# Designed miniproteins, single chains, continued (2), part 115

Each design is a single chain, and the fold is of that chain. pLDDT is the mean over its residues in the fold that is shown.

## One batch from the design tools (miniprotein)

Design m7990
Fold by ESMFold2-Fast:
Structure m7990 (fold): chain A 100 residues (1-100)
Amino acid sequence: SPLELAIRLAVASVMLSELYYQVRLRETDPAKLAEAEQLLQEIGRLLLEIFDNGTEEQIEEAMELLRRLVDEVTANPDMSVDEIIQRLRRLGQELREILA
């Protein structure tokens, strides 16, 4: 359904924005902020590819992985930016595996 796709796009956008907001709350180093932004842009691109080409099951798996990361970061204010960046890299890898 076009409406269901629009809702998924909106939800994914909100979750990616929340992750970037959480990084900015913890970090002022421009280099680390740029790295986090680049990783989030890559994750956003992978999600769009999954939404366009994936099965319903693959889309649900991708959305669950993203939601889990948001929940982990927001539940742990002491999580370092380096840990968040490592988890963003892992999410990118897991999303690429869904597409394979």
Scores: mean pLDDT 88

Design m7991
Fold by ESMFold2-Fast:
Structure m7991 (fold): chain A 100 residues (1-100)
Amino acid sequence: MIVLSEEERQLLKDFLSRSGLTRYAAPELLAKETLSQEEARELVLAHARALAEVFNISVAEALELLADLLLDPSRTPDIPKETREKIAEFIRELAREEAA
């Protein structure tokens, strides 16, 4: 599994916080000043589960959608390309685990 730095976890949290679904699914995690590796994983999974319910897709498909949205520079112009690619791969690893 890809290990995110504290800065990468903060950027992921900020990206997910732009969605009302994350605020609904994991308000306690969003309220934390810093997230651990496991808390970042749980935040992504909580968001993906909420997205899967709203769009009637699998959690794995929701995670792939989140990774694709993060990789779009027009949606994340404030995140460096290399950081976007690393966080997207972290989300895709979670998608593979959910599909297994």
Scores: mean pLDDT 79

Design m7992
Fold by ESMFold2-Fast:
Structure m7992 (fold): chain A 77 residues (1-77)
Amino acid sequence: MVEELLRKAEEAERKAEEARREGEEKVEEYRRLAEEKKGDRREKILAEASGGVAEVKEAATVTSMRREAEEALRKAE
């Protein structure tokens, strides 16, 4: 049983890292676009970048799942 929990924890960690990288990349991309555009267009792109924060929040949800996997692993002692 402990071996199964260890494998699940590793799998959850990999998925959490992938989702987090994707979310961060999109937020960074939006920020670069906002910096590239100036004047009136900059404000519109900043508003879109705010939408990218939702993707970062999704990555935080995956981090929560990772925490649950670690907790299960701890209890498998």
Scores: mean pLDDT 59

Design m7993
Fold by ESMFold2-Fast:
Structure m7993 (fold): chain A 95 residues (1-95)
Amino acid sequence: SIEKDVERIIENIRKNKEEILEKIAELSGLPVEVIREAFRSFFEKVEKGEATPEDVAQFILQLTVIYELSYSQVGEILGVSSSTVRRILEHYFGK
């Protein structure tokens, strides 16, 4: 289910925050400090257990639209398949 996939993503972000930020920086060609600041509020919500599925979907959307990461790259970073990334975006944004 989408909810279980989102819970798995939240757990992976909580455990691997620095690695995820560094990988986004590497793939986007931006400094890690820029990526850290851009996602500061989202990562604070994840750490507090306050992140909603909509917050996760918005994070994924930003990675694909703003940072131009492929679904496969986002999936690899978040520990899910590219098809799971697509299904989350379709469920929340009707893509």
Scores: mean pLDDT 88

Design m7994
Fold by ESMFold2-Fast:
Structure m7994 (fold): chain A 94 residues (1-94)
Amino acid sequence: SSEIELLKRLILHEIEELKERIKEVADENTYKKLAELLEQAKEAIENDDYETALEIFEQIKKLIEEKFPDDEELIKMVEGLINGIKLLKELEEK
């Protein structure tokens, strides 16, 4: 479906935007850990492995809530991505 492909592309773009936002606020070590997890989640999505992508995003969410508990915008971005991946999974699994 062209609509599924568009949603997938939007989610991948939002992952890059999240990565850029994290780079602005995180120390180098925290950024490296989150960037690696985001790249793994991106690869899982590109391979249609949405269950693995969701497991990785739960790890990302925990790290962000631990390191940036007061960054409501960053937390909302992560929650939005989790919801988007869940929707993408439902649409592709029928």
Scores: mean pLDDT 86

Design m7995
Fold by ESMFold2-Fast:
Structure m7995 (fold): chain A 59 residues (1-59)
Amino acid sequence: IDEAIERIRAGEDIEEVLAELGIDGGKLMLALAVYNVDFSQLPKLPEEKLKEILLLAKK
Protein backbone atom coordinates (compact mmCIF):
# COMPACT_ATOMS: atom_id res chain seq x y z
CA ILE A 1 0.00 0.00 0.00
CA ASP A 2 2.74 2.51 0.85
CA GLU A 3 4.38 1.95 -2.55
CA ALA A 4 1.04 2.44 -4.27
CA ILE A 5 0.49 5.75 -2.49
CA GLU A 6 3.94 7.02 -3.42
CA ARG A 7 3.53 6.03 -7.07
CA ILE A 8 0.07 7.59 -7.29
CA ARG A 9 1.34 10.82 -5.74
CA ALA A 10 4.23 10.81 -8.23
CA GLY A 11 1.65 11.01 -11.02
CA GLU A 12 1.85 7.44 -12.31
CA ASP A 13 -1.17 5.81 -13.94
CA ILE A 14 -3.50 4.80 -11.16
CA GLU A 15 -4.96 2.00 -13.29
CA GLU A 16 -1.57 0.30 -13.68
CA VAL A 17 -0.70 0.71 -10.01
CA LEU A 18 -4.03 -0.85 -8.98
CA ALA A 19 -3.57 -3.74 -11.41
CA GLU A 20 -0.15 -4.56 -9.93
CA LEU A 21 -1.60 -4.53 -6.40
CA GLY A 22 -4.57 -6.71 -7.28
CA ILE A 23 -7.09 -4.13 -6.14
CA ASP A 24 -10.63 -4.64 -7.42
CA GLY A 25 -11.72 -1.66 -9.53
CA GLY A 26 -15.36 -2.21 -8.73
CA LYS A 27 -14.72 -2.21 -5.00
CA LEU A 28 -12.60 0.89 -5.41
CA MET A 29 -15.45 2.70 -7.14
CA LEU A 30 -17.83 1.68 -4.35
CA ALA A 31 -15.40 2.95 -1.71
CA LEU A 32 -15.04 6.25 -3.59
CA ALA A 33 -18.83 6.60 -3.73
CA VAL A 34 -19.13 5.94 0.01
CA TYR A 35 -16.58 8.66 0.76
CA ASN A 36 -17.99 11.00 -1.92
CA VAL A 37 -14.59 11.23 -3.60
CA ASP A 38 -13.89 11.49 -7.32
CA PHE A 39 -11.32 9.17 -8.89
CA SER A 40 -9.31 12.24 -9.95
CA GLN A 41 -9.10 13.40 -6.33
CA LEU A 42 -7.49 10.15 -5.15
CA PRO A 43 -3.83 11.27 -5.46
CA LYS A 44 -4.61 14.52 -3.60
CA LEU A 45 -6.12 12.89 -0.54
CA PRO A 46 -4.19 12.69 2.75
CA GLU A 47 -2.10 9.54 3.06
CA GLU A 48 -4.24 8.17 5.90
CA LYS A 49 -7.47 8.49 3.92
CA LEU A 50 -5.84 6.99 0.83
CA LYS A 51 -4.75 3.94 2.83
CA GLU A 52 -8.27 3.55 4.23
CA ILE A 53 -9.88 3.64 0.79
CA LEU A 54 -7.34 1.27 -0.76
CA LEU A 55 -7.74 -1.22 2.08
CA LEU A 56 -11.52 -1.17 1.62
CA ALA A 57 -11.07 -1.85 -2.11
CA LYS A 58 -8.78 -4.83 -1.47
CA LYS A 59 -10.11 -8.39 -1.48
Scores: mean pLDDT 72

Design m7996
Fold by ESMFold2-Fast:
Structure m7996 (fold): chain A 122 residues (1-122)
Amino acid sequence: TSSIRQAIRDLAQQAGAAIGAAGSQSAADALTNALQSAADDPLAFGIEMARAHGLLQDQVSKLQKQYDDLTNQAKKLSEIDSQRGQQAYQQAQETQKQYDAYQNALDTFGAAFGESLRLLGS
């Protein structure tokens, strides 16, 4: 029914807002494609939602590695060059903020995706 399609779109738009806050254009594009498919093909919708979720997971993993690398670099540099060490710590803090934003987007999207699958399975 039209009410189920609207509920799925509302969930996807909520996830889209979190993705937008994180700054992921690729995940936002995948979500837009999912929304376009939602009316005509529930399977295509599910596939595009799974793709967007995977893109967010990949970005979270990349940011975690970047944070670890910057934190390790900051520790090593602080013993030789305090200014370079401070700059590396500042970059690690900015990376942590991006990680938190992407993790929130992933959590919000995962919840919306799960609920969308429940509605489609009903």
Scores: mean pLDDT 75

Design m7997
Fold by ESMFold2-Fast:
Structure m7997 (fold): chain A 72 residues (1-72)
Amino acid sequence: EYLKRALEGTPEEAREAAKEAVLSGDWLGATSLMFQAIVLREEGDTEKADAILEGYREGLKERQEKDPSLQI
């Protein structure tokens, strides 16, 4: 579901999908999005790849703020 949103949507939607996957604890979905970011970069879609990576970083930051004990 997050993967479909990221691939079919705008870079902003891809960023939000990656952030939501991290925040919801859907690590399988988050990991799949990271793998797709690598594929998108190889295909030349660097804007969407960067958006996914930024969403991932934003989600991790918010998780750390919510639970400082997380060491990921």
Scores: mean pLDDT 74

Design m7998
Fold by ESMFold2-Fast:
Structure m7998 (fold): chain A 67 residues (1-67)
Amino acid sequence: KLDELIEALKENPDKIDEIAEKFGVSREKAEFLLAALRVDMPKEEIKKLLEEYDKGTPLEEISRKLV
């Protein structure tokens, strides 16, 4: 579940590879989530950006929302 993934990344950002493997997501997706959390992006906004990614928007383009 996305909310559980977000909480795991917030609690243990240094364990990003382990968390990504546990939740079955790519390291790139986990890195995006961690970066979004570091800029204090609301969970609701993160969910919408991930929906765009799942619809075929490149992660590179979505990551532009963080800068």
Scores: mean pLDDT 75

Design m7999
Fold by ESMFold2-Fast:
Order: sequence, then structure tokens, then C-alpha cells
Structure m7999 (fold): chain A 90 residues (1-90)
Amino acid sequence: MSKEEKIKKLEEEIDKLINEIASLSDTPKDVSIQRGRQLVEDYKKYLIEVLGLDEVKALERIKVNLYTAKQLVAIGREIDAELAARRAAA
């Protein structure tokens, strides 16, 4: 796969993760997607310009961090549901 093909594939996978995280959010989906895209762009600039990562490595790191964020959001929702259930039982 060319470097350009790797970048395109990673960008598509990142955008998919942003959309999946937005679907788990209580914030309006369009607002969550916009915030996610801005955060990813800012973080990509930091990784490349400050940390000196090449674009492919920067995007791979972003993908891993977004996947972790998605798992943390899912865990947070489960905790919130458990706390709500405990309050209803009290």
C-alpha cells in the first residue's frame, strides 16, 4: 500500500470512530462530530509539529487513542446507568 493509501485508510477509520463516539454521546451528534474532528486535527498537528511523528504514525496513534476513548465512553455510560439504578432503589 502506498503512503497516500495508508493515510486515506487511516483517515476513514478515524472518521468512523469519531461518528461511533458521537453516537454514544448525550450531546447532539452534529456538535459531537464537529468537536471530535477539531480535536483530532489539533492533536494531529501536535503529534507532527511538536513530537516530530510522520503523518502515518500520527494517524495510527490517533486511531488507537480514539478506540480507547470509545471504550471509556461506553464504560462511563455503564457506570451512569448503574448509579441511576442505585438511586432509584434508594
Scores: mean pLDDT 80

Design m8000
Fold by ESMFold2-Fast:
Structure m8000 (fold): chain A 84 residues (1-84)
Amino acid sequence: PEVTLEEYLAAFGAILAVLDFSGLSDWEEAQRVLDAMGIAARALPAVKAGNLEEAEKILDTYPFRSEEERQAVLDALRAVAAAA
């Protein structure tokens, strides 16, 4: 399924809300914001398609600070997909 701009922006915002930015430099924060954009663009279509295995493989290509953060990002994507 195609992702609308509104769904993409909702996913991006939801991911930003669950990411841990504590103790990071401005440059490291900027990189994590770019990662959130990439996750929204790449993983949201897989989640909307019900392909959670593909979504998890995409998330595995990104650095997370904890397993809890990774799970929160997946949960945020699932919430946006369910609301669409």
Scores: mean pLDDT 84

